# Designed miniproteins, single chains, continued (5): the designs that were tried, part 18

Each design is a single chain, and the fold is of that chain. pLDDT is the mean over its residues in the fold that is shown.

## One batch from the design tools (miniprotein)

Design m16596
Fold by ESMFold2-Fast:
Structure m16596 (fold): chain A 104 residues (1-104)
Amino acid sequence: SHMEYTQRLQQELQALADTFRAQLAAATSREQLKAVVDETAARFRELLARARTLEQVELIESAFNSLYLYALGLVRDDPESARYVLDVELEMAQLIAEKREKLS
């Protein structure tokens, strides 16, 4: 059911958030940070593709925005890394908007 999938999605989003924070904390180079940002964004794209309701899209967007705001805070003193995170955020925002239109 949509409700059962939404509950599972919440669990997947929490696990993804925990993994993202741990991997960012372990990243010792800009290259490692960019890899974490890209891998996490790829997983969010997979979750977004599987979304079937506007509620699921909202959960994905809220989780993504919270994590990428956290990442921006970590890289605020590195303009190159900050621009990289912002570019990925912009691409994801566009995909979320497109998914909302398809489900509306």
Scores: mean pLDDT 88

Design m16597
Fold by ESMFold2-Fast:
Structure m16597 (fold): chain A 69 residues (1-69)
Amino acid sequence: SLKKKAEEYEKKIEEALLKGDLVGAAQYSRNLADVYKQMASKEKDSSKSQQLQQQADTLYQGADELESS
């Protein structure tokens, strides 16, 4: 399920950050953003869909910041 994939990538982001792997953390953040984007496309509630889209956008921005650090 998409929820299980999101949980998996959240864990991988935490593990990467604990190891100081900023490149890995950025990659997993992009993967998580892709999952939220897919969840948004399948969400019937427009407000919830918009919230998931904003979560994805925030993760893409965070990944860009990690790569520039």
Scores: mean pLDDT 86

Design m16598
Fold by ESMFold2-Fast:
Structure m16598 (fold): chain A 82 residues (1-82)
Amino acid sequence: DKFRRLEELQREASRELAELQAAGAPGSELVRVGVEKTVEIIKARNEALSTLSKEERNRLFRELATLPPEEVEAFWERLIEE
């Protein structure tokens, strides 16, 4: 399940960054890890979307097109969670 992998990656990234911040890691290290995790999450998102049927992708795309920009990120988070 590619959506479960995406959820796991997001949780792991948040935990790892929080642990590094608590340990007093320098900003350069936080940025490096953050970028690496962001790239991984983007790739996982693309892979998860590829598992959807053409009809499901069209439905999701229509919903996203009607949302204001501030709600788009929340919609992705909800899709990953479900």
Scores: mean pLDDT 69

Design m16599
Fold by ESMFold2-Fast:
Structure m16599 (fold): chain A 58 residues (1-58)
Amino acid sequence: SKPKELEKLTPSTLVEVLPEMLQSSDPVVREAAEKALQMLQDLKHPGVEPILAWLKEQ
């Protein structure tokens, strides 16, 4: 199976799925989520801050 390009999802969808994807046991999914998070950070999306705080807990 090929990794889905999470970066092509809408920003609101990305914000909703990123915490779950970053928690994934699949490293390919986590890498895709990290790239999507980078895109959201570039857009300065308000939903990014909670995700970054969650990542800091890990």
Scores: mean pLDDT 70

Design m16600
Fold by ESMFold2-Fast:
Structure m16600 (fold): chain A 69 residues (1-69)
Amino acid sequence: SPLEQVQAELEKKQLTLGVLRIARSAEEMVLERNPDNQDSAARVAELDAEIAALEAEIAALQAQIAALQ
């Protein structure tokens, strides 16, 4: 069904989001130890952007699921 297809895509994106959040936490721990580390700061910023984009995609899929109910 269309609902099952959208739910499957949502689950896949939620899994990816979990992986990105773990990666961000690891980079943030490195940055907390050395706040002036520009490379770690850049990686955190890149991960924040990817997480924000994925959260927006997840919100759109959740809205689609609500509309299909």
Scores: mean pLDDT 87

Design m16601
Fold by ESMFold2-Fast:
Order: sequence, then structure tokens, then C-alpha cells
Structure m16601 (fold): chain A 103 residues (1-103)
Amino acid sequence: DKLDQIVEATVNGEDDKAAELARELGDNITKEQKAEILKEILRKSKELLKEKYPELSDEEVEILIEAGLEAIDLSLNGEKSTLEIADEVEKLLEEKLKELKEK
């Protein structure tokens, strides 16, 4: 289905495809459904993060996932599109990943 296609595209680093699919879906779903989609994408990204960053421990990967999930929940209180929420989560994960690598 479309959700699975968004998850697959995101995990494979097909950012443009993931963004287009999320945009198409976002106009027809609730804020709660948008959060659930992003949470599933983030959870599916766990194995990808381990493959791309083998220097990170399982615990550090879980910290990144938990930070992303919290950011998604905080975004539910705002009138933000799925893409805007995804962009904020991606930025947060990039910042946290940099922090972990510098430690």
C-alpha cells in the first residue's frame, strides 16, 4: 500500500519519492495518522541506521529513534503538514547523530 511504499522509499534513501508519496497521502489523513506514518518510517529506519553507522551501539540507535518519536508527538499539537514534520524529524536525527559521533 502507499504507507509501505513511503517506508520503503525512506529506508532506501529515495527522499524525493518518499516526499511525493507523503504529500499525496497527507492531504487525505488526520494529524494522528500522519504521526503514525512517520513513527513507522522511523522504526523501519532502525536497521538502516545500524548499517550506515555501524560505530553506533544499539542503545545509541534506540536513543535516536526515541528522540524522533518524541519530536513527532510534539508536532501533533501544531498545524504542520506531514512533510514539515518529516523535515523537522530528519534535522533532529542529523543533529543527534552528529552529537553521538563527536562523543
Scores: mean pLDDT 66

Design m16602
Fold by ESMFold2-Fast:
Structure m16602 (fold): chain A 86 residues (1-86)
Amino acid sequence: EEEERRRRIMEELRAFLKSLGVDDKTIDEILAAVENYDVERIKKILEELQKKGLPKAKVDLLYGTLLNAIYRLHKDKEIIKKENEK
């Protein structure tokens, strides 16, 4: 069930990034950074997208979406730990 939730989050991110015209190579790099909780790598990739002409408002939206995905993946582990401590 948790693996399916992770897969769903990653598939939703891939679809969202594709809808914004992000290339497959950059999408793979972003998804790898999300899975590794590498916020600094995400920031660098988004800075390059902004440099290539993506508006700041879309960069901010992407950053928020990617951070939300990271928090959701991490928070699920914390929720399970909290449930086990009851």
Scores: mean pLDDT 73

Design m16603
Fold by ESMFold2-Fast:
Structure m16603 (fold): chain A 69 residues (1-69)
Amino acid sequence: MALGSGLSKEQGLEALALLEAAGLSPDRAQRVLVEAILAGTAEAARRILLAAGVPEDVADKVVAILVAG
């Protein structure tokens, strides 16, 4: 199944808020979130988030939101 295929608007906004709180700009947070969703797996999504400079704890929280959606 595609990661985040059931993601609600509220879950998407929560993930964006976590990325912005971690120091990403709104545009970068949105781009990184879309790339993570398109990665298709939790491991690939986590790698994309970490490569974008997201702290490990925030990356794990965002991946958990994507897996739940």
Scores: mean pLDDT 79

Design m16604
Fold by ESMFold2-Fast:
Structure m16604 (fold): chain A 62 residues (1-62)
Amino acid sequence: SPEEIQELLDRGARIAKELIDLGHEVEARRLMSEMNDAAVAGDVEKLREIVEEMERKLRELK
């Protein structure tokens, strides 16, 4: 749904900001691009997978 896509994009954007603050700007930009591609395609499952990958990455850095 559009609401699910927006929620996942907002969550991913917050994580990307934290990754940038930790010095991982190039990786964060790549992941944000992948999220936007999935959102444009309406692929909620792929978008969720990307956000979950970002969450795992952030946890590894903390």
Scores: mean pLDDT 85

Design m16605
Fold by ESMFold2-Fast:
Structure m16605 (fold): chain A 75 residues (1-75)
Amino acid sequence: STPEAELEAALAELERLAERGELSEEERAAARRTLALYYVTNELRPEQVERMRALGVDEADIAEARAKVAEKLAA
């Protein structure tokens, strides 16, 4: 499995759960953190970025993910 294929599978599943109202607040927060990490570590297609934004990923999530990646790269 590639990071791109894993992201596509994650987006599809999260979209399905969100459409059915089956995501808890905690699950939404975890999903936003995971998707933000994909955004800062991979080159994403514009459609994938739009889908992440629709799932609630915002600039704060991206900033947190960038900080975590920078910390690991500095070690």
Scores: mean pLDDT 81

Design m16606
Fold by ESMFold2-Fast:
Structure m16606 (fold): chain A 61 residues (1-61)
Amino acid sequence: EEEFKKLVEEANKKIQEIRSETERLVAEDPENAEEYRQKAQTEIDRLVEELAKKFEEYLKS
């Protein structure tokens, strides 16, 4: 349970970093804003899926 809490906290930190970086990229290159946001969402979705898989692994161990 404590291990999973750390994984959630790390995932949230990475998601915030992705969002901050995406905002920076959009500010520097607004013509490609949609592409940056789409890429960021894909990375966030991947992190959420990885977290879910680790949770399932934790429950099975």
Scores: mean pLDDT 80

Design m16607
Fold by ESMFold2-Fast:
Structure m16607 (fold): chain A 97 residues (1-97)
Amino acid sequence: EKEKLLKLIEEAREVVEDLYDLGMLSEELYQEVMEAIDKAIKEPSKESLEELLKKLQKALDEVEKKLKGREVSSPLELALLSRLQDIIDQLQKILDS
């Protein structure tokens, strides 16, 4: 349903903004993801959602690489990583429907 999709995209925006504020994402990747989010909100389509999913997966990969290089991770960083993975999984299910 359209409402569930829009809510999920908005949750993706919040998680990505929080990850960027924590220094977990490069500025270039942050801008790419935010552009994909804006495009998906403005004109939701299979193409815009597939593009968003691809950019979110890149963000997940960068966060995971940064966390692997650390001796300790904060509960907030781990919670944001978990939320990003859940959002990706939910978007993938919508695309597969």
Scores: mean pLDDT 83

Design m16608
Fold by ESMFold2-Fast:
Structure m16608 (fold): chain A 94 residues (1-94)
Amino acid sequence: KLEEIFEALVKAIDLVKEGIEEGDKEKLIEAVRILAKVLGEDVSDVEKLSKQELAEKASELIEKVFELLGKYPPEEITKVFRKEAKKIKEEELK
């Protein structure tokens, strides 16, 4: 689903940024696993990779996710942004 792909991409980018800034290998592993799951790729050996290899793998998978998103019409991507904004507003009203 487009919403799941978008949410996974945003979360993974944040995890890669934090993992690099903090030197946190676990965040880089989580980012790679999230992206691989969206793409249907097996990454069972990610815990054996270095921080640099994990960052490179995450970048490769992010590129593949952008290729997947590029197959969707711009209006469908805009609808996902609107749905996410609505969820934030609904949480603030609770």
Scores: mean pLDDT 75

Design m16609
Fold by ESMFold2-Fast:
Order: sequence, then C-alpha cells, then structure tokens
Structure m16609 (fold): chain A 80 residues (1-80)
Amino acid sequence: EFDEKLKQLEKLIKEIEELIKEGKMTEEKFQEYVAQLQELLYQMQKLATESKDPEKMEELRKAYERAAKVVQKALEQIKK
C-alpha cells in the first residue's frame, strides 16, 4: 500500500511539473493539487510510521522534499 501511494504521489508531481512547463498552472489547480499531495503524504506517513521500516521513512522524507520543491515552482508561476 505504501508503494501504491508513492506511485500516486510521483504521478501527481509529474502532472504538476507538466502544467508548469506548459504555463497552465492556475491558483485553483494549485490549491487542488496541494490538497491531494497533503492527503497522500499524510497517508504515507501513517503507513511508514506503522511499518517502522527505516527505508520507508527515508522514502517518505524524500517524498516530502520532492513535493515541497514542485509546490514552490508552481507557486512561483502563479504569483501575480
């Protein structure tokens, strides 16, 4: 289940990056994607914590970093 959530997160990040590249990121889409990223990260955090697997905890840390970077890029594009 953790790996499934990780794949969903990676797919969302790629979708966000593509929208940014195409100049199609809007404030409305940004809010929707941020909510989806937060929900997935929350679910992944629960799964990683329950597993007590150090590899999953490290993957979670990297997932947070990747999500934060893409959110920053999206935010820079939508600033008016």
Scores: mean pLDDT 82

Design m16610
Fold by ESMFold2-Fast:
Structure m16610 (fold): chain A 118 residues (1-118)
Amino acid sequence: MEALERAAEELERAARALEEGNLEEAFVHLVRAYRLVSGEDINEYSDEELLEFASLLSEEELLQKMVDLLRLMGEALREKGYDELAEVAFESAEEIEKNNLSVEVAAEALRRIAEALK
């Protein structure tokens, strides 16, 4: 439960970064949220290394990786028995894709997941 509350804080930071137009920072915060939910290091990278990696990607590529991370987060939540929270993560990923990887939709989706994890 403590890890989910911390993940919610990271998702709120990711949403704020998206609203400010900083997709690279948003990606780093979403990776942190995923690590808190799963307990896994998906890339073995530091926050600084993740930010550098994100800077090499286009806006579309970053948003697609965020969608992929939300699906991984949903799988991790389901494995831990949080089926309702997993559904919110999966629905959020689907909503972002249906809206052509919209930054505004992505920010709203991340805030929705954060509220669910509280």
Scores: mean pLDDT 83

Design m16611
Fold by ESMFold2-Fast:
Order: structure tokens, then sequence, then C-alpha cells
Structure m16611 (fold): chain A 89 residues (1-89)
């Protein structure tokens, strides 16, 4: 049973990594599944390389979310600056 669980988790990890390589951003549900897989991998004692790959993916998703938030702030700032330029005409 334990070996099958390790193989299943490894397969899911590889699937998430492949989605990242395809340039597809993980949605909120997939992000939660990734966190669950990371916890299960640690509990089952999967290879350190696999655990590190999951941790890197999690960090990259957090960075991507931050960049999206920054992008919204930049867009809003650009809109404000444009409005000020129009006002100064």
Amino acid sequence: MKEKKKEEIKKKVEEFLKKREAGEVLDEEEKKELEELLEQAKKLGLDEEVIQALERLKVQLEVAEKLREIGKEIDEELARRRAEEERLR
C-alpha cells in the first residue's frame, strides 16, 4: 500500500510540473492539491529532490500571485497618471 501511495504522489507531482512547463498557470484548486501533495510527500518520506521540486513550485506560484497583484497596482497607477496628464492639459 505505501509503495502505491508514493507512486501516485510522484505521478501527480510530475503532472503539476508538466503543466508549469506548458506555460499553464495552476488554478486555485490545483494550488491546494499541490499543498496537499507536498504534505503527503513529506509524511511518506519521498525523495528529497521530489519534495524540493514541490516546494519550488509552491514558491513560484506565490511569486506569480504577487506579480499579478503588482501588475494590478501598476495598471491602476498608469491610469491615475494618464488622468493627471489629461487634467493638466
Scores: mean pLDDT 71

Design m16612
Fold by ESMFold2-Fast:
Structure m16612 (fold): chain A 91 residues (1-91)
Amino acid sequence: MKEKYEAQIRGVKLLSDLLYAGVPEEEALEAAIKEMVNRGLSEEDARKVAQDALDSIRYLLEHTDLSREEALAVAYTAQVLRLIGDYLDEE
């Protein structure tokens, strides 16, 4: 289970880093999915995790006055905290 959560956290970080750098959403999404799959996550699970993170970023940008940079930081932090919480509940 540890490897699964580490893969998800690293994938979400890569997605956030690429979006912050101005990489297009579809390219950033596919790169994050590939990273998670390379770390042992299934493509289906990796795509869901990456899409959920991207949807959170989009939600913040549409429903708040946060900058793109602030929305990326908030969404990344929230997703990582959720994944750490899930991991701790299994230990």
Scores: mean pLDDT 77

Design m16613
Fold by ESMFold2-Fast:
Structure m16613 (fold): chain A 97 residues (1-97)
Amino acid sequence: MVDELKEALKKKDYASALLHLGELIAELSSEVKLSEEEKKEIQELIDKAREAIDAGDEEKAREYLIKLLELVYNILKKNNYRPDLAEKIEEIIKELK
């Protein structure tokens, strides 16, 4: 999942990147209890990323995907869940910035 996400981002295939990130978020939501605020922020960023992708706005798509990755990273760290995954997400964020 994270390797497929990294490859999609590297190819600027933001639609596939959003799909893989969405799958990761769904898995995360089954394992850790997300607050209602966290759920709303995730959904808003997914919707904004999707709209940017549909509009062909690669810059905005990348920006919203980075914000989603940062949010996922913070959730993983806050819950002490999957520190290996958190490290991989941090590296992806650094490569995109």
Scores: mean pLDDT 84

Design m16614
Fold by ESMFold2-Fast:
Structure m16614 (fold): chain A 56 residues (1-56)
Amino acid sequence: SVDDILAYLVERLKAQGITLAPQTIADIRENLKSNNLPSVARLEQEVQEAVARELG
């Protein structure tokens, strides 16, 4: 599910010292829902963009 995939990616980022804001996680979830069919590739793209915002 979207929630399971998000939890997996959030834990991977935490292991690297990156903690996403709750609002960022909510935005990623909303984008996946609007696409109707969540995919790992789409989620990875959204997470990379969120990480760039946190680090840049």
Scores: mean pLDDT 69

Design m16615
Fold by ESMFold2-Fast:
Structure m16615 (fold): chain A 73 residues (1-73)
Amino acid sequence: SELEEQAEKLRKGAEAAREAGKKLVQEYLEQGKANPELRDKYEQLAKEIEEAGKKTVEALEEKAAKAEAEARA
């Protein structure tokens, strides 16, 4: 059904967002190590990206769960 396809797409989106977020956080932390003068700035950006990423993944997973519930009803 369309709702099941939507839920699957949202689940895949959440996985992609989680992976992209992890990679970006790691890249910023590595840049902080390479640039000691900017370490605190890169660590702060990494934390902000991690928190925003968690929120995005949770929102997509909640939407997927709702679509899955509606598909079963």
Scores: mean pLDDT 85

Design m16616
Fold by ESMFold2-Fast:
Structure m16616 (fold): chain A 95 residues (1-95)
Amino acid sequence: SMAHELAKKKLEEALEAIKNGDGLTALRHLIEAESIAKKNNDEKSLKAVETFFEKLAELMGLKGWEKYQVGKLVDALATDPRAREILEEALKMLE
């Protein structure tokens, strides 16, 4: 669907932002992808975004509500090379 392609495009834009060290832009695109997937009942894209955030939170040692600490997420997306690898794996779920 057009919504699925838009969600995938937002995840691809998030990956480019990560490659450029722009964690804030990456987080914005990830949240946009999640919003698009939720509004369009795109379970596949939603699962990809949720799996990405779960793996990133595990990588950072965050639990429960700590997973939503924006500053820590932005820093990890900008500086941790594993964030790129985890997002590339999430994008493969959309193939």
Scores: mean pLDDT 82

Design m16617
Fold by ESMFold2-Fast:
Structure m16617 (fold): chain A 119 residues (1-119)
Amino acid sequence: SMKKEEEEKKKEELKKKLQEKVAKAVGLVLRAIGDELDGDYEGAIESYEEAKKELEEAIKIAEELKDEKSKEELEKALRRVEEKLEELKEKLEEAKKKGYKIETEEERLKRLREFFESL
């Protein structure tokens, strides 16, 4: 049936979009983890906020696909990102109270260069 073939195509397109959104969210989470380890709490927050948006879009696609398992896993990931955002916002406020200034990428690269020059 032509209608079944059109529905199958729509499902495949949605599955591809879901995979793309999940891959982007994973990349953003990895970037945020790196920024946090470097003490860049503001950069980590920005990356996690973008990851949250990608996960929210992925959940909507999983709902349209009626993929309950993917939806549950994505909702769990979203909760983890939200918890991490709250922790990082608290850390950023404490760091600012202690006179901490957010280090720019240029300042981090300068510090890295100075380290290699000291070898």
Scores: mean pLDDT 83

Design m16618
Fold by ESMFold2-Fast:
Structure m16618 (fold): chain A 100 residues (1-100)
Amino acid sequence: SSLLEALRAALAALREAARDVPIAHPLVDEVEALVAELLARAAELIGKDLSKVPVVLELETTLGVIQLAAAVRKDEALLAAATALAEAVRRVLADPSAVL
């Protein structure tokens, strides 16, 4: 499967894992919005230093908050889903052209 398909599957898995976790709902909504922005701007990110790009920093921070919340709750499914999405995001950042 393409990286874009893997990213979309990871987003759907995160939404499902968060379904019964109301405190995670606004964080998942933010992650979905930030991923959409990252994909819309993927062409602009080719050859750039991504360590200072606001959408990247916000996405990594929000995913980190979800991972922390999952760990505190001992919610293995939510932690696994957030971690899988973070991995898919890192693959996009390594090669933004792969989602074009």
Scores: mean pLDDT 84

Design m16619
Fold by ESMFold2-Fast:
Structure m16619 (fold): chain A 96 residues (1-96)
Amino acid sequence: SMTIEEAKKFAKEFVEELKKLPKEDLLLTIEYTLKVLELIKEGKEEEAEKLLKEIENKISSGVYVFVDGLYKYAKAHPQAIEPIIEALKELEEELK
């Protein structure tokens, strides 16, 4: 299973990949990844899956692949959820 150090490293690397996106796509990715992670954290996996299906044809493929990928990763590595949420909130503040 994943260690806290591995989770923090993943969160940092994930944020660096997101920073390569155009600003509009970056902001949308932060919004939807935070929503999905909060739902998984609350045990609302069915609601997270419904959100993913809703946005699949409404956002760019570049945004969707990050949101979907992170959903799958968080399900496999629940200990990564909090470090990723923290890193995404820090990134969101940096962009204000």
Scores: mean pLDDT 86

Design m16620
Fold by ESMFold2-Fast:
Structure m16620 (fold): chain A 78 residues (1-78)
Amino acid sequence: VEEKVKEYVEELESIRPLSEFEREEIRRVLTELLETDPEEAEKFFEELKEALEKGESPMPLVIQKEIDLALERMKEVV
């Protein structure tokens, strides 16, 4: 998982440098996705890559995925 997260982050940073905050949030979300649903992790990575290639912030995608993951976790306790 760690090696795959590093690979994804390095590919994203090859498009443009990420801030420390962006790197941390992206790594956190990708780690959780790779541990639960590797196919969704790949899809999320491609969405981030497309946003960066367009010169857009990746953070709206990261925030939305964080919300989706939080809602999924909450369904297990409520």
Scores: mean pLDDT 76

Design m16621
Fold by ESMFold2-Fast:
Structure m16621 (fold): chain A 67 residues (1-67)
Amino acid sequence: SRMERAQEALRALGSREVSGEEAVEALVAGGFSRELAREAVRRAMELAGSERVSGSLVLGALGELTA
């Protein structure tokens, strides 16, 4: 599923925070479009109140975008 692909792509991020740019590149490397990756990361940054995001926040935002 799309969410399984997202989980695999974000696995390397773990529980550590990374820059939004690193999160976008991880999703793109996982086969997601850059546009979808940027939107998911943008929402995760809004939720975090920070430009640093965790893989779990990005995954949550991606889930909402694909609901």
Scores: mean pLDDT 75

Design m16622
Fold by ESMFold2-Fast:
Structure m16622 (fold): chain A 77 residues (1-77)
Amino acid sequence: ARELAERLLELYKNKDWEGLRKLVEEIEKQSPAFQARVIAEMIRRLIEEGIVSVSLDTEEKIEEKLAELEKKLEEAE
């Protein structure tokens, strides 16, 4: 999940739209829980790299909710 999220972000930064499309199609073939983990990691990476500017309080709340979601999805599978 993390590796795919990092790859998506790299392709987006490089404006490699064809590579981005292909990787998204591969992710869409995975389970909904796996897709949610990739999205969660993408959100974390966007915040870490400063592409999305959030307050420290908001960042902590997002991280808490993402961790809760990942745990819930793992328990459901």
Scores: mean pLDDT 69

Design m16623
Fold by ESMFold2-Fast:
Structure m16623 (fold): chain A 70 residues (1-70)
Amino acid sequence: SKEEIEKLLSENLDLFLELQKIADPATVQEAAKILREVLDSVRTQSDEEALKVAKEAIKKLEELLAEAKA
């Protein structure tokens, strides 16, 4: 649903903002690329595919955040 996509988009944005606070510039650029892929998927793909991309992006952003905290 569009509601679920909006919620996952919000989660991706929150993770990106957290990375901006603590991560180095190269890691922030990688996170920005991931976020852009989510936004492009939401705009151009089906809701099912957009949900899949957004969920995979959350996992990748969480991994980057964990590495930045190490």
Scores: mean pLDDT 84

Design m16624
Fold by ESMFold2-Fast:
Structure m16624 (fold): chain A 48 residues (1-48)
Amino acid sequence: MQEEIELAREQAKQSLELAKRGGTISGSFFLRLAEGFRKYAEELEKKL
């Protein structure tokens, strides 16, 4: 669980960085991924 939360946070950060470097479509996709991973990490923390 702890490792999963950490990985989800890292994935969110990396996806956000990719969104900043991506084009219009790619940027939107990675921004959504970043938000998804951030919410996933929050949900995992709530269950601990």
Scores: mean pLDDT 76

Design m16625
Fold by ESMFold2-Fast:
Structure m16625 (fold): chain A 98 residues (1-98)
Amino acid sequence: PDPNHITRVFTLKSDKPEDIYQIVLEAIRDPDGNVVELKVKVLNGKSEVLKEVVAPGISLEDYEELVKLAEELAEKSTAEQAFEVFEEIAKKAKELAK
């Protein structure tokens, strides 16, 4: 993997393993380590991208806040709430990037 491409994956559980959803946060860093692009994705159990939001550069502190939000939402949510979880994370990412 590219050392300047950081991927965090959060799995939303379902009664059936094939019905899981994943929330993916991808941070793209410049050579100096600054996050210049953030992608928020929701994937189905076949790793198909259902929705994607791209945010411009974000501070490391704000990125860590977004990761904590994603962890919290994933822990308390099921696959049936995957779209709602994605929208909350995407909204927060856009707010932090603006």
Scores: mean pLDDT 79

Design m16626
Fold by ESMFold2-Fast:
Structure m16626 (fold): chain A 82 residues (1-82)
Amino acid sequence: AAVDSPEGQGEIALALAEIAIGIYKSIKKNGVKPSLEDLERMKKLLEEHRQRLRDLGALTPEVEQAIDETLKDIDKEIEKLK
């Protein structure tokens, strides 16, 4: 595969999770109200990357906590928009 390696897969999955968290926090900080659809997309993306990190053995407690805190915040925003 073009860039497929066991070590690289974990690093890419971590980077994607970090990017997703950063984008969500940036949107929220800038006072932009994300739509319900955007929040659901972000939630699904973070859940998928968390699972991928688990499957790769790259999900540290620190990373899991960061993702979980972000997912909890997204869930709270979804509750507000329901």
Scores: mean pLDDT 75

Design m16627
Fold by ESMFold2-Fast:
Structure m16627 (fold): chain A 82 residues (1-82)
Amino acid sequence: SAAVAALAARAAALAEEAARPDADPEEIAERLAALAREYQATPAYASTTLPQSDEELRAGARAAVEAVRRGAAAGLPLPAPA
């Protein structure tokens, strides 16, 4: 629980960084993919869901960063933390 909450807080911080115009989207996507790998390694995730490959996590991270940047450009609020 505490570990998952800490990962969620880090994901929220990365979303805030991704929304910045001076941010490197590729760097943030790699950091987000690494965070998703840490989440998959937690007992909470590993015991209840099918793990994704590193390639799938990287693709998902890039899509998430793109969605956040598009939302910010459109004036939408960032996703709330869990």
Scores: mean pLDDT 70

Design m16628
Fold by ESMFold2-Fast:
Structure m16628 (fold): chain A 106 residues (1-106)
Amino acid sequence: SDKEAFDALTDLGGTIGDANNRITAMSNRVLEAAKSSIEDGKKAATELKTTFDDEKARINAAAARASAADPKRAAEINRRVDDAISNMQSLMDDTIANAFKLAEEQ
């Protein structure tokens, strides 16, 4: 139904927004932890990776619900999800690389 499709798309948008905010906040924590010690940086990086995997799973679940509610938009939804996940993956990878460099300089 139109309401189910609208509600599912709204949920997907909120899920992507929440994921972006969480990954950004955790990335900042990883960089700060790395400035303190190599072990703190590694621990924070592991937590960031776990959070990314959890958020990716949540986004994919929300996308599946949205695609089921409006199958004609499945390709559009999948592109939006792929872009969002790729952007978060890039932020995570850059953060971990920078944290590794900071930890090695201690």
Scores: mean pLDDT 88

Design m16629
Fold by ESMFold2-Fast:
Structure m16629 (fold): chain A 83 residues (1-83)
Amino acid sequence: SRALELGREGLEKAKAGNGEEGGRLASEAASDPNADLEALRLAYEAGLLAARVGTGNGTKLGIAAALSAIGQAFSQGVLDELA
C-alpha cells in the first residue's frame, strides 16, 4: 500500500540521518486513512527516529508522525501492538 511504502521510505531516510525527509514521509504514512498496523508501526518508528536525528522542521514532523500513528492505531483498536 502507499502508506506502507511511505513508512518504509521514511524509516530508511531517518536511518540515513535525513530527519526532515524521514519525518515528512512518516507523517504522510501515519495520516493515510488506509494505513494498516505494519504501516503505522513503520511511521511510528520513523517518526521517533526522525525526531531524534532531525533539527527544527525534522523534529516537529517526526513528533507529529509519531502522534498521528498513535492516534490512528488507537482509533483502529491496535494501539497496544504499535509500541
Scores: mean pLDDT 85

Design m16630
Fold by ESMFold2-Fast:
Structure m16630 (fold): chain A 57 residues (1-57)
Amino acid sequence: MSEEERERRVASVREAVAAEPEAAPLYAQIGRKEYAEAGDPEGAELVVRAAEEAAAL
């Protein structure tokens, strides 16, 4: 995944979790599973952190 796509996905995850904090574990799971398996461990890490940080609000 490109750096621009990673940034967009992180922003989308943060917005989604801000609207629905109970969905944070789902977005973290998507980050770990889908993006890591796509060969994008940096993207996976960013998505997981975005979900966890948004949920911590």
Scores: mean pLDDT 71

